# Designed miniproteins, single chains: the designs that were tried, part 41

Each design is a single chain, and the fold is of that chain. pLDDT is the mean over its residues in the fold that is shown.

## One batch from the design tools (miniprotein)

Design m1403
Fold by ESMFold2-Fast:
Structure m1403 (fold): chain A 86 residues (1-86)
Amino acid sequence: DEALEKVERLFEENSAIDFYLLLMETKKGLIPEDLEPEEVELLAKIAEIIEDMLLSKEDLEIAEKFAEGDEEAIRKIIEKAIEKLK
């Protein structure tokens, strides 16, 4: 899946915080010029999965750290969301 590979590359090439900000910008309709529609759809799906994970509180400590802007917690949640997308 070429779009998924590009999204995973964006995550690897950026900090977890910067990637999360990209997800938020996409939800606000601020779409980067270099992203194809399929990549934008995947970013939206990742954001939805993250929201579902935070609401379910599968790991309360990680969810609390995520709310505080802890990069490791943000990274772990994004990694798990991408894995659920596969």
Scores: mean pLDDT 75

Design m1404
Fold by ESMFold2-Fast:
Structure m1404 (fold): chain A 86 residues (1-86)
Amino acid sequence: HMRQQQIQDLDQIDQRFSQNDLDGASDIMRRMGYDRMSDLIRQTRDLGDRSMQNSGTQQGQDDFQQGQQYFQDASQMIQDRRRQLQ
């Protein structure tokens, strides 16, 4: 609604990340209409879980790297949105 409310919502997402609550962060993104960011964060979590299950394998390394890339993409989208609101 108001620019200040949107900034507060982004701050809540950052707080969820600091708590390692990727599901909570993605839920906030979805409510805000940031469907792509939400999907990237859910994929980051799923790939992280798979990487742990396949620890020490090439598949686990590939999943870890892909998850890191998706998290970076989502983080960039958050920063871009913050800049648009300031």
Scores: mean pLDDT 83

Design m1405
Fold by ESMFold2-Fast:
Formats: C-alpha cells, sequence, structure tokens
Structure m1405 (fold): chain A 64 residues (1-64)
C-alpha cells in the first residue's frame, strides 16, 4: 500500500520537475499522457549512443 503511494508521489514529483504540472492536473486538462518507461529507456539509449559517437569524434580531433 505505502509502496504504491511512494511510487505515485515519486512519479508526480518527476512530472512536476519536468513540466511544472502534476499527473492529476495533466489528466484533468486532457494533456497527453507522460512518456512510457519503455520510451524513456529508448530515448536514453539513443542519447547515450550519440554521446559515445561524439566522444569518439572528439578523441579523433584531439589526436589530430
Amino acid sequence: MEEARELYEAENERQKAATGVSIADAAALGVPAPLSPEELEVAREIAEKLREIGDEFQAELDAL
């Protein structure tokens, strides 16, 4: 019971920090649902991959 509440509060704080709007407020206003955990994982993996490519390119420039 408390664990579910803590997860909801953590998610609500994450939403407020990112958008300034709570989950309840977003739902009441009919705004799009937040990104799924899967979509967030994919976005993070893409960002990490792009950073790796950038780091490799930077290393090549530094070796020049």
Scores: mean pLDDT 62

Design m1406
Fold by ESMFold2-Fast:
Structure m1406 (fold): chain A 90 residues (1-90)
Amino acid sequence: MEEAEKRARDVLGRIRELIGRANSLLEQAKKADEETKKKLIQEIYRILQEMSRLVTEALKLATTPELIEEVRRAYNEISEISKKIVELEK
């Protein structure tokens, strides 16, 4: 299952890239005016939707305990981003 493992790592890499982008947008939103902040939050929600699809794909491809744990860690980071958005909307 080497191909499935490689694909899982590629998907996890994409998730990590999106996590980085979402965190960058969160930092921008903290400094933004209300209109810009709203637009940035909407973009982060789109990224969260894409990350959810990628996490589902990664879980289907994760055949080793190590890969399953990496997917779990990514999911936890995505959950933290969701919490930060909720706090930011207050």
Scores: mean pLDDT 84

Design m1407
Fold by ESMFold2-Fast:
Structure m1407 (fold): chain A 100 residues (1-100)
Amino acid sequence: GISEKIKKLKEKYKELKKKLNSAISKGDEEKALEILEQLTEVTVELAKLYVEQGNKEEARKILKETLELGMKVLQASTDPEIIKKTIGLILRIIGEILDI
């Protein structure tokens, strides 16, 4: 059911957040982008399921937290290709927030 899907995605979300913070702390720009891409996909799917359950507050919360992490990746990035891809992910997250 939807509750079981949310539980699994929430566990992935928590794991990816920890991995992303670690990659940012180590200055690994390529790894941080890779994890941010995965986190964005998980967060968008999880947010849509929360909205389907009527839990718009939790959907907004996880999207905003992912946006904040995307902003941290952007601030730590020096590679133009990583900057460009990170901006693309940030814009996608903002779009998902506006759709709630």
Scores: mean pLDDT 91

Design m1408
Fold by ESMFold2-Fast:
Structure m1408 (fold): chain A 72 residues (1-72)
Amino acid sequence: MSMEELTALAEAARALGVDGAATTIIVSEASKGRSNEEIAEKLARRLGIPRETALRLVRAVRAAAEARLAAA
């Protein structure tokens, strides 16, 4: 994943009000080429939230990041 894509993910997470710990996990796992499902599973374990809730959050952050990249 490019540095531009990782920056877009961090900015998207911040704009959506995602906390720093969750943002760090999303960006770190995405940089390793992890799927949305793999990122969501790690988030669910670290935050103690349902996997489906974590997956929805990851998908929202990814969609917002893609919108930012498309606008550039």
Scores: mean pLDDT 82

Design m1409
Fold by ESMFold2-Fast:
Structure m1409 (fold): chain A 74 residues (1-74)
Amino acid sequence: KKEELKKKAEDYENKAKELEAQRQASVTGYRADAAAHPELAPFFERGAARDTAIYDSEVTKLKNKAEKYKKEAE
C-alpha cells in the first residue's frame, strides 16, 4: 500500500511537469504572436495570462495530490 502511494505521487508529479511544459509552450506562442502583431499584442497577452492561470491552477492541484500521497507514504 505504501509503495502504491509513492507510485501515485510520482504519477501526479509527472503530470504536473507535462502541464508545466504545455503552459510554457502556450505562453511562448502567445508572446511570439504579440511580437509579430503589435496591434493585437493586448489580445495575445490576455490569452497568455488566461492560459497561465488555467495551467497554474491545474498544476497546483496535481502537486497538492502528489504531496498528499507522498506524505501518506511517509
Scores: mean pLDDT 82

Design m1410
Fold by ESMFold2-Fast:
Structure m1410 (fold): chain A 88 residues (1-88)
Amino acid sequence: GAALAEARALLERARALLALGRVLLAVGRALLATATTREQVLRGIAYVLNGIGHAIEAYLLAKRALRLGATGELKKEAEKIIEEAKKI
């Protein structure tokens, strides 16, 4: 059905955003660990905040997939994305 197709599309987008968020957080943390100037610190903070933003968006998309009636494997995937996003 249309709702199941939409839930699947939302979960694909959520996975991509979560992956991007993790990369941005890793870059931000690396920048902060090696920062020697105020400008480098601000850049690191910007990457961390951007990564958190993508994780929040992934969380919201996964919750929407559950509201659309995702069941079985799609429900498990949505719950996994929610749990991983919460750890960010």
Scores: mean pLDDT 89

Design m1411
Fold by ESMFold2-Fast:
Structure m1411 (fold): chain A 80 residues (1-80)
Amino acid sequence: MDKFKEVLEAEDGHKAAVEYAETLRSHGGNPEEKRAEHEKAIQELRNAKSLEEFKEAVSKLKGIEDQLSVRELLIEAFEK
């Protein structure tokens, strides 16, 4: 049901991911340990080939406090 590719290419899907990343950028205090965990979550997001894997990666990012420009990272992941 629903092609993952169509969701990513849809403006709503891509925009929702960008808005979500902007929310994550508002978090402060990014310890070294959480930075490494955030990087793993981004790799999972880039490697996501199904909606289920995508949801899991996004959920992990949401739980991580970060000072990085997550919006840019998500945009690049979707454009690749």
Scores: mean pLDDT 52

Design m1412
Fold by ESMFold2-Fast:
Structure m1412 (fold): chain A 81 residues (1-81)
Amino acid sequence: MEATVTLELTLDGDKVVDAKVVGGDEEAGNLLAEAILKEGSGSKGGTRLLLEGKVTSIKRVETVQVDDKRVLETYKVTLAP
């Protein structure tokens, strides 16, 4: 069964410093968030999501600058079963 999740990523430059599940499959989303945070050094949020291998589709739905260094990006992702 194909799962969809909505993830909210906080980036400081090119590093993902926080990842939250804000919609969809919470279990699958939490696994993705944990994987992103473990290797967040030097990766952009969208690129990191594609490297997880189970992501079949990714759409960035929002980008908000929260301060001079940090950006909040929201992604809708589709996962292989």
Scores: mean pLDDT 69

Design m1413
Fold by ESMFold2-Fast:
Structure m1413 (fold): chain A 66 residues (1-66)
Amino acid sequence: MLKLAEEAGKEAVEELRPDIPNMTSVQASLKAHELGERLGKEKGADPRMAGLSAGIRATKAALASK
């Protein structure tokens, strides 16, 4: 279950990656969290864990892009 949530989180960040440099860290986190929850649910993972994983990853990516 946790592994599927992490996979969903990674997929969410990759989907948003082209837009991340144009987002604030907060915007990237919120959008990734929502997408991560959706993808996590589709994979049968814990949506909360998937969203949290995506949000953390997107925040790091947004900060690194500046």
Scores: mean pLDDT 79

Design m1414
Fold by ESMFold2-Fast:
Order: sequence, then C-alpha cells, then structure tokens
Structure m1414 (fold): chain A 68 residues (1-68)
Amino acid sequence: SVEELLAEMEALLRQLREAVANGAPLEEIQAILDQLATLAVRLIELDPSLQERAFALVNEGLALYASA
C-alpha cells in the first residue's frame, strides 16, 4: 500500500542517516539511496498526488549522500 511504501521510505532514510553517521563505504550509502529512489518511483506510480512528498524524501537522501 501507499502507507507501507511511505513507511519503508522513512525506514530507508533512517538507515541512510545511520550509514552516513557511521562512515559507511560510499557504495553502501549509494545502495540505500538507490533503494529509496526506486520506492519513490513506485509511490508516484501508485499515487501521483504524493509526488512532492516522494521528491522531498529523495532530496533528503541526496543531501545525506552528498555529505558522505
């Protein structure tokens, strides 16, 4: 469901934040970000009205990746 996808994206974003904080290899951080982006596409396909929220979550992930 849309709600489950949002929860999964929030969990991935939390995982990404932890990975960056712990100095994980860039490849690990990239893999988490790629998963987040994949879920964002699925979310938008299921509910286009959530596009802004999906982009906000991905942009937060990109900012974390850029800080790594």
Scores: mean pLDDT 85

Design m1415
Fold by ESMFold2-Fast:
Formats: C-alpha cells, structure tokens, sequence
Structure m1415 (fold): chain A 98 residues (1-98)
C-alpha cells in the first residue's frame, strides 16, 4: 500500500534524525525502546513495524532497503548484507535487479 510506504519513509527519516541528534548530543537519552515507542505514538505503527524500522536503521540500511524489506525481501536482504557483506545500497540494487 502506498500509504504504508509513505509511513515507512517518514518513520525512517525520523529515526535517522534522532540518531544523528543523539550522536551530536551525548546527553540524549534515546534507547531502542524509546525509538520504538516514538514510532508507535507518532506514526501509528505496530510494535513489529517500529522494531523493523529501528533495527534496520541501526544496521545502516537505506530507506530503499527498508522499503524492500517491508515488501517481503527481508530474507534476501539479510543474506546479501550479512553473508555476502554488501552495503545496504548494493543489497537493495541486487534485490531490484533480481
């Protein structure tokens, strides 16, 4: 669904921005749980959806990679990223080319 895709994009950008701020300000008390709760509250995400976005942003996944994971390509992404040691960008390109 296009609305779900848009929601995932906004959630991804939110998590990236929060991590950037936390890196610049060591006093920022952002845990994985805090990010998950924020996504559930701000974007109406399920805990599973919020956890997926947070985990993959923390792994350095791109927005495109997260969208592909939500489209059902999680297993292939994990194989390319962890087993073949491709970057998130390269893994996303490989999935799109398949």
Amino acid sequence: MKEKEEKIKKAFEFVEEQLRKASALPESFLSDEDLIEALMKEFGMSKEEALLVVNYVLLGATEEAVLLIYAGHEEEFLRLFFDERLSSEEAAERIKAA
Scores: mean pLDDT 76

Design m1416
Fold by ESMFold2-Fast:
Structure m1416 (fold): chain A 79 residues (1-79)
Amino acid sequence: SPDVEEFLEKIVKKTKEAIKLYPKSEEEAKKLLESTIKELEEFVNKHKSFLPPEFIKELKEIVEKAKAEFEEAVKKLKA
């Protein structure tokens, strides 16, 4: 569905922006990532009855990967 694809592209773009911002502004990068994850979770909750189980699984994996990559970046900076 075009709406789902466009939304996922937007989420991926925002996640990349957050990672790119992290070395320059940790606070703004965290805010952007948190808002992006929240938007993704709200989208899943709104559309879970219409989305195939495969799509929901992919969305959950995107959230987990985004969190893990950001957490690893934070750990490297604090080490």
Scores: mean pLDDT 73

Design m1417
Fold by ESMFold2-Fast:
Structure m1417 (fold): chain A 69 residues (1-69)
Amino acid sequence: EEEEFEREVKIALGEIYYAIGLLDYKRGNYESAAEAFRKAADIYRESGTPEGQRLAEEAEKKAEEALKK
């Protein structure tokens, strides 16, 4: 089922970018962290799922937090 596979791939790719953002944030690379979190949010939204939408909102919040540093 192609649609299901595409949603799973998008969630996984979003998770990868979110993890990159967390690592950059921990290292004090706040600008790079914000970019990674926003990339994760965009990909999560593309999944078209309620879970993806929630994860996108969390990632956007993390991007905003990073830019306040």
Scores: mean pLDDT 82

Design m1418
Fold by ESMFold2-Fast:
Structure m1418 (fold): chain A 86 residues (1-86)
Amino acid sequence: MEKEVIVTALPGDKYGALALRVKVEEKDGKGTITDAFSGRKLGEYEKVDGKWKVTLTDSQGRKFEAEGDTVEEALSKALEKYNKSL
């Protein structure tokens, strides 16, 4: 199902340096992460051994991976890596 999530990335700042709205779709423990504003596919996620793994791909084809206990946690960590790359 489609779900809209607000995620805060903290790339070397304290709390709430950047927030991004994304739509998350899930099918069979796998899904797609889409930017809520542009509709662009940002990445994918998969549930592995009770953990969620998120892979984000930027406009230049760079990939950022993270894991967490929830999709939101894993997405937040992946966005932190993405923001550090800017």
Scores: mean pLDDT 65

Design m1419
Fold by ESMFold2-Fast:
Structure m1419 (fold): chain A 81 residues (1-81)
Amino acid sequence: GAAQELARLRQQVEERRAEILRLIRETEDIQLINRGIGEVLRLIGALEQSRSMPDSQAIVLLQQAIREADEFIRRLRRELE
């Protein structure tokens, strides 16, 4: 049901937050660290917004947030290599 899907998506957002924090821990580049922190805060905002909207809309919001976070992580990894 929608509740199980939302729990799964929120867990996936938290996993992207953890991955971003892990990646920025490996660098001393202040600009990359600041960009990573900005993305972490954006994902926190998406989690908060998802709690104040209908389940169907929250699912779409979180799916989009995950896609955007995955693109951010791909770019961040490229800049760290």
Scores: mean pLDDT 90

Design m1420
Fold by ESMFold2-Fast:
Structure m1420 (fold): chain A 79 residues (1-79)
Amino acid sequence: MEEVIERGAEKYLEVAKKHWVQDLSEEEYRESARLLARDIAEGIEANYGTTEEAQEVAREIREAGAKAREEEERRRREE
């Protein structure tokens, strides 16, 4: 699982750099990505175990979380 977290964080960092480099340093993006991936993996490992299924669920949760955060940010921006 640890190795999966690191690889997931690297991929997330690649994507994040294209969109929000101006707000955070590359290291800060990497740390945020690792923290997010770790929290997701810990939750999945506790409930589902460390399998390919857990990786798929972690991916789904990550996407859902990102979407929810974007929606909240849009609401704040709109108001």
Scores: mean pLDDT 59

Design m1421
Fold by ESMFold2-Fast:
Structure m1421 (fold): chain A 89 residues (1-89)
Amino acid sequence: LRERLEEIQEEAEKYGGADNPETQKLALEKLMELAEEVIETETDPVLIAVAMRLLEEIRKKLNLPPLSEEERKEIAEAEAKAEAVLAAK
């Protein structure tokens, strides 16, 4: 969990530090792959919610079509589940 969250943050920092559109696109594509891997492989609701939200933002920055209503609902449900876990702590 910790390693995955750190990896996501590191890739996000690389995007923020990118000085040209081509490098930014490559950083966003790598960050998108990482987010998709986290969603598929991790079971932690908090980490899944972070990855899903990140995926939505990356798609916007890459000018990809917006997520479907079903996909956005899944993100909302993941975030609600993450909030419930954090509130129960």
Scores: mean pLDDT 73

Design m1422
Fold by ESMFold2-Fast:
Structure m1422 (fold): chain A 83 residues (1-83)
Amino acid sequence: SREDRRRLIFAGAAVTAQVMLITELIKQGVPDAEKLREKRDELVDEFDALVAQFEAGKISADEFMERINALLEETRRLIREAE
């Protein structure tokens, strides 16, 4: 649906923004760069899995958004720890 497409776009944009922030920290040569790279890849994989479950109708729109928000909050904590 149009609403589902918009949810996917906004969720994807938020994940992309955090991936870009982690990538910038890696480029700055922070001590945990290798760990940050692994966590960035994990974030992308988890996002792809959630999108697949949502598109397959296995989780509700509300559950998808709750899981995305939890994933983004976890990644935001990681970014704060690296700053």
Scores: mean pLDDT 82

Design m1423
Fold by ESMFold2-Fast:
Structure m1423 (fold): chain A 58 residues (1-58)
Amino acid sequence: KKAEERKKLIEDNTPENNRRLQALALEDMGLPPEYIRMVEEGLSDEEAEKRAKEAVKK
């Protein structure tokens, strides 16, 4: 269901599209939404993981 979106993002090689592709891949791996958002915003993986763990407290 996301294949069409990914195909268009790959076709149009922009930095914004590359970040979106990375976020979609992380979503497929089942990572928390907060972590995915931070990666899409361009934070480092380590900083994003730290923030995501803080946000996952329910």
Scores: mean pLDDT 65

Design m1424
Fold by ESMFold2-Fast:
Structure m1424 (fold): chain A 78 residues (1-78)
Amino acid sequence: SAAVEELAEHLEKAVEAIEDPELKKEVELQTSEALGAAEAGDYARAAAILEALAADPRLSEEAKEHLKKALDVVRAAA
């Protein structure tokens, strides 16, 4: 769906904004889980994962802004 495609693009940009390879791998795993939840129609789970990521103090403001856009897509689809 167009919403899932838009979500995937914002999540990719959030991951690209991460320089630390270990943190990047951790966030990639969590964003994949959020995307899978959204594809299955579990928007509550997708939103919970993205809210936790957007609150992570290890992430840059740039990464957090992309995660907030991803969260907006999930909330609009719910």
Scores: mean pLDDT 87

Design m1425
Fold by ESMFold2-Fast:
Structure m1425 (fold): chain A 62 residues (1-62)
Amino acid sequence: SLAEIRERLKKILREANETMSDEEVLQVSRMAEEIVGMIEEGAPLSEVEKKVDELEDFVKSK
């Protein structure tokens, strides 16, 4: 659901702020803003979930 996606994004941003550099956090924030834009433009939920998974993997890999 969209609520679950929003909660996942909040968690990802929190983890990025705790573990990553300011420059990397800015990059993660920009990627999260792009995902929010996709939701607002009515992109398919499956495409949004895929982008959230990619962002989560990026943060977890550091």
Scores: mean pLDDT 80

Design m1426
Fold by ESMFold2-Fast:
Structure m1426 (fold): chain A 97 residues (1-97)
Amino acid sequence: SLEEKLQLAKEKLEEAKKYKEEGNEDEAIVKILEALDILTDILDDPDFNKLSEEKKKELENLALEILELSKELGSKLGELKALFILGNIYQAQKNYS
């Protein structure tokens, strides 16, 4: 389900934070990219528009956290993917209003 994917993405972000704290920046970046791939799958799902506004806001907040962590880790790929996800979320919000 989309809710299970969102929870998995949150778990990947927490793993990324742990690897960063341990000084393992390479594994932290891997976990960030895994989280971003899950968020991309959620956005590409035809049921994305059926998510509650609360869950869409959780998705936005998660993408914002990943963007900041990607900047701190120097992952340009992570930054670009997070910005792409945020752009798609904001575009979807404009089309839903």
Scores: mean pLDDT 84

Design m1427
Fold by ESMFold2-Fast:
Structure m1427 (fold): chain A 70 residues (1-70)
Amino acid sequence: SNFDQAKQLLESVLSPEQTKKFVNLLEQYKKAVETDPEKAGKIYDQLVDLGNTLSDEQQKAFNQALSLVL
């Protein structure tokens, strides 16, 4: 439910391509966090970098989405 809410929030402010990148990174992060903490950290850095490419308004929605799923 939190993941679906995060996706809907992102889809309202991000392009389809940006939303797909976020979803793919988040799924990779969830897969890595239990088995490879170093890889999970690198994926988290990529999520932060993606956020930094966004407008201020998009960043607010992005940060809210991250708080729902992380």
Scores: mean pLDDT 81

Design m1428
Fold by ESMFold2-Fast:
Structure m1428 (fold): chain A 96 residues (1-96)
Amino acid sequence: LRTFSDEELEEMFKEGDKDGDGVLDFDEFLDLASLLAWRRVLERSELSEEQLAKLKELFKKADKDGDGKIDFEEFKYLFTENNGANFRELVSIFLE
């Protein structure tokens, strides 16, 4: 499994954090997920209902307090917990 450094995760988080408030909402997370799988894959195509549902489940795993937003620590946990299993799941969603 591919692992990310703290610096790589911070760079990714900042790229997703479009309004600079230090948290990611679901739309920002979705944009970042698309960037990770294939640069601007959503530029032309809508996500299938199944792909969208899986991305929502992954977001909910990171959203520990249920406020509909994830901070950097929650984002880091999502990608580093269980040796990147959540990241592999994210990639798998886009690879079908």
Scores: mean pLDDT 65

Design m1429
Fold by ESMFold2-Fast:
Structure m1429 (fold): chain A 91 residues (1-91)
Amino acid sequence: DAEKAALARVQALAALAKGLVEESMKENSDIIKLAEETLEKVRAAKTAQEAAKIFEEGAEKVIKMALEFDKSSEKTVKEIERLKKEALEAV
């Protein structure tokens, strides 16, 4: 089922993004919490399109917070942007 595969792909990409945030932004509990809340919403989504939109909105908020507090996070931001693009392309 293409839809089930697409949903699973988006959920996997969101989990990878959360892992990157936890690894790169260990001391920023607000960004980690936002990434966790985004992943929970992505996992609760019933369609791949809904999951991808939730991930896009959450990733954009994480990117904005990361750049406002630490501009050295640019590499992690670029990786999150890539995962966001792959999720949107999966649907």
Scores: mean pLDDT 84

Design m1430
Fold by ESMFold2-Fast:
Structure m1430 (fold): chain A 90 residues (1-90)
Amino acid sequence: MSKEEVIERAEKAFDFTLKTVKNLKDPKLAEKIIESTFILTIHEMYRAGLSKEEIKKIYDRFLEKLRAAGVPDETIERIKKKVDELIEKY
C-alpha cells in the first residue's frame, strides 16, 4: 500500500471516528474509540514508511478537528500524551 493510500485511509478513519464520537452520550466510550483509531492508524502509517514528523503532523491536525468539534481540552491532552508516547516507542 502506498504512503498516499495509507494517509487517505487514516483521514477517512479519523472523519468516521469524529462523526461517531459526536453522537455518543458516553465520554469515556468516545475517548476509547478515539484512542483505538489512533493506535491502528499509527501502526499502519509506520508500516507504510511514514516518518515520525509526518505522522505527528497528521495527528496534530486531527487533534485540532477534535477540539473544534467540542471534545474537552482535558480529554484531548490525555489522548495527545498517549499518542506521543506511542509514536516515541517506534
Scores: mean pLDDT 79

Design m1431
Fold by ESMFold2-Fast:
Structure m1431 (fold): chain A 110 residues (1-110)
Amino acid sequence: EKIARLERDAMNHISRKDYEGAARAYYELGLEYFNKSRYDEAINAFRKSIINAEKAKNYELIAKAHLNLGQVYKTRFFYDEANDSFNKAIENAEKAKNEDLIKLARANKG
């Protein structure tokens, strides 16, 4: 039910051209799939979150989505993809001027 609700929520936001709302819904959907170890679905959801956050120019949300996308890749031992995702998380966290998020992304890179 929560997954179906988040998918409906994202679709509703897109129909209203509320790209920030759509990005938040897809971000939450990605977290739900990641928590269930449904990694391919989590990757897809985080990618959709990034696309919508970019349309919204919400750098904090772009950074958060890349950070969690990197964590999914790292969990799958896809270290090159994880490293690229963490670099994009750092870049967007810097644009957002979010010091905590910059530190978190750098710590995850190792």
Scores: mean pLDDT 91

Design m1432
Fold by ESMFold2-Fast:
Structure m1432 (fold): chain A 95 residues (1-95)
Amino acid sequence: TMERIRNSVLGIEAVNYAKRGDTEKARELLKELEERGYGESPVSLVAKAYVYLNEGDYEKAIKYAEEALKRAEELGDSVTAERAKEVLEKAKEKL
């Protein structure tokens, strides 16, 4: 649906803000996604992982990145799976 496309775009924006260190903007977009019922989508989970990575909560970053990777692979979303692997590797480097 068009709503799924819009929510995917919001999720990608949340990931991009979190990767740039704009954690507050990423959290605002994640809140909107949660209110729309998409807080558990693979791309939203990648954004959550990056937010926790930025905040130094590496265990939560790993948890959400692994869940994102699993769900992205189940859906055949190779782009989100790659993003999940990226944040997972970065979080594991910090432990």
Scores: mean pLDDT 84

Design m1433
Fold by ESMFold2-Fast:
Structure m1433 (fold): chain A 117 residues (1-117)
Amino acid sequence: SKEEEIKKLYEETKAQLDAIADHIVRLVEKYDPEHAEEVKAAVDEFRKRVIDILEKYYKGEITKEQALAEIDRAADELVAFAEKHLSPELQRRVRAAVDGVRALVKETLDKIDEIKK
């Protein structure tokens, strides 16, 4: 069913988001442990916002343009946090991870569109 396909897609997307999130948290724990707890909180909030946006898009509550704009806003907030608190090298790692999440979201939105057909 469409519901089972969406559930599987969300579980797969969440697993990929969790892997990206865990990688960033581990890097900060290793190289800047003083900020690790704050980074974990910011990353967890970003992850929750991404899943919420995807669910709203599937339900038809927001447009694709709105979903992408909300992801960009959430991403910019996480990058701004990194720029304020982390070294330039860790900032680059956070930006790379955020770019990976943006690509994952675009792919997931396209898959949602395919399922909704």
Scores: mean pLDDT 86

Design m1434
Fold by ESMFold2-Fast:
Structure m1434 (fold): chain A 78 residues (1-78)
Amino acid sequence: GLATIERALEVARAAGDEGTAAALELALEAARNPENATLVTAAALALIGELLDRERRGAAPEVLAALEAALRALRETV
C-alpha cells in the first residue's frame, strides 16, 4: 500500500540514493493514481531498473529490500 512505498522512500533518502528515491516518488504517484496505466507502467519500469542496477552494484541491503517492497506494493495496488 501507500505506507509501504512511503517507508521505502524514507529508507532511500536516508541512504542518499537519489536514483532510488526518484523511482520511489514515481511509484508513490502511481499508487495514488492506479487507474493511470501509463504512470503505473513507468513506475514499475523505474523500480525494476533501479533494483537491477543496485543488485549489480552491490547496494545496501536496506535499499534493495525497500525497492522490492515498493514494487510488490505497487503490484497489489493495481
Scores: mean pLDDT 79

Design m1435
Fold by ESMFold2-Fast:
Structure m1435 (fold): chain A 82 residues (1-82)
Amino acid sequence: DSDDVKKGLIKTLSLAPRERLAAVVREEEGLDAETRDALVAAIEAGDLEGFVDLLLELDKRDPEAARALLRRLMAVVDETVD
């Protein structure tokens, strides 16, 4: 919801392969199907800005689900850049 947070998330997530990010979203059981499908569609389209916008919207609506998903996404980034 702030420009700095959004830019930081886009940059960080861009370090991971899109296929790995999509897999994490598909495996996240805490998400409703509509949110999961929208997040996967954004990743598959290469729309990281739209993906981050959806994550920030999820954080406003369901912070626990957003934090669980973000933690798993960050683990994929850490594995990629280590």
Scores: mean pLDDT 81

Design m1436
Fold by ESMFold2-Fast:
Structure m1436 (fold): chain A 61 residues (1-61)
Amino acid sequence: VNAAIMEISTLVSPEDAAVVGRRLYELKAQGLDEREALEALLRDESLSPRVREAVARVMAR
């Protein structure tokens, strides 16, 4: 719930990290688990390519 956003925050700007954190919170509130939420972020075209790359990198660990 916080581990993924903490790792992503080392790879992106603070502003982008805040957007990712809010989106993860919303997705998990909808009943998605952490992996499902991260996969949804990879498909979210409203996020910058750099942010989506950071999410993919975190998921590979």
Scores: mean pLDDT 76

Design m1437
Fold by ESMFold2-Fast:
Structure m1437 (fold): chain A 84 residues (1-84)
Amino acid sequence: MLSLTERIGLKLRLIGLELDVLNSTDVEEQLRAIEEIKRIALSTDDEEVKQFAVKVLRQIIKESTNPEVIRRAQEALEEVEKSL
């Protein structure tokens, strides 16, 4: 299991990536941030970090207006949820 410090660090990084998606006007940057969220979630065995990534991806789907961004976030969410 991750240390408490490592878990906090990953959660803060996930928040930063959420903001990168929601505040960017560049679709390529938004898609790269979604892929990084997925990578973090799939590379960890920490259920709390995975659940936090699920929350972040759901928020992106809810607040994004770009269909491509929504689709890629939904695909990432499905992969992360399968890993739980």
Scores: mean pLDDT 86

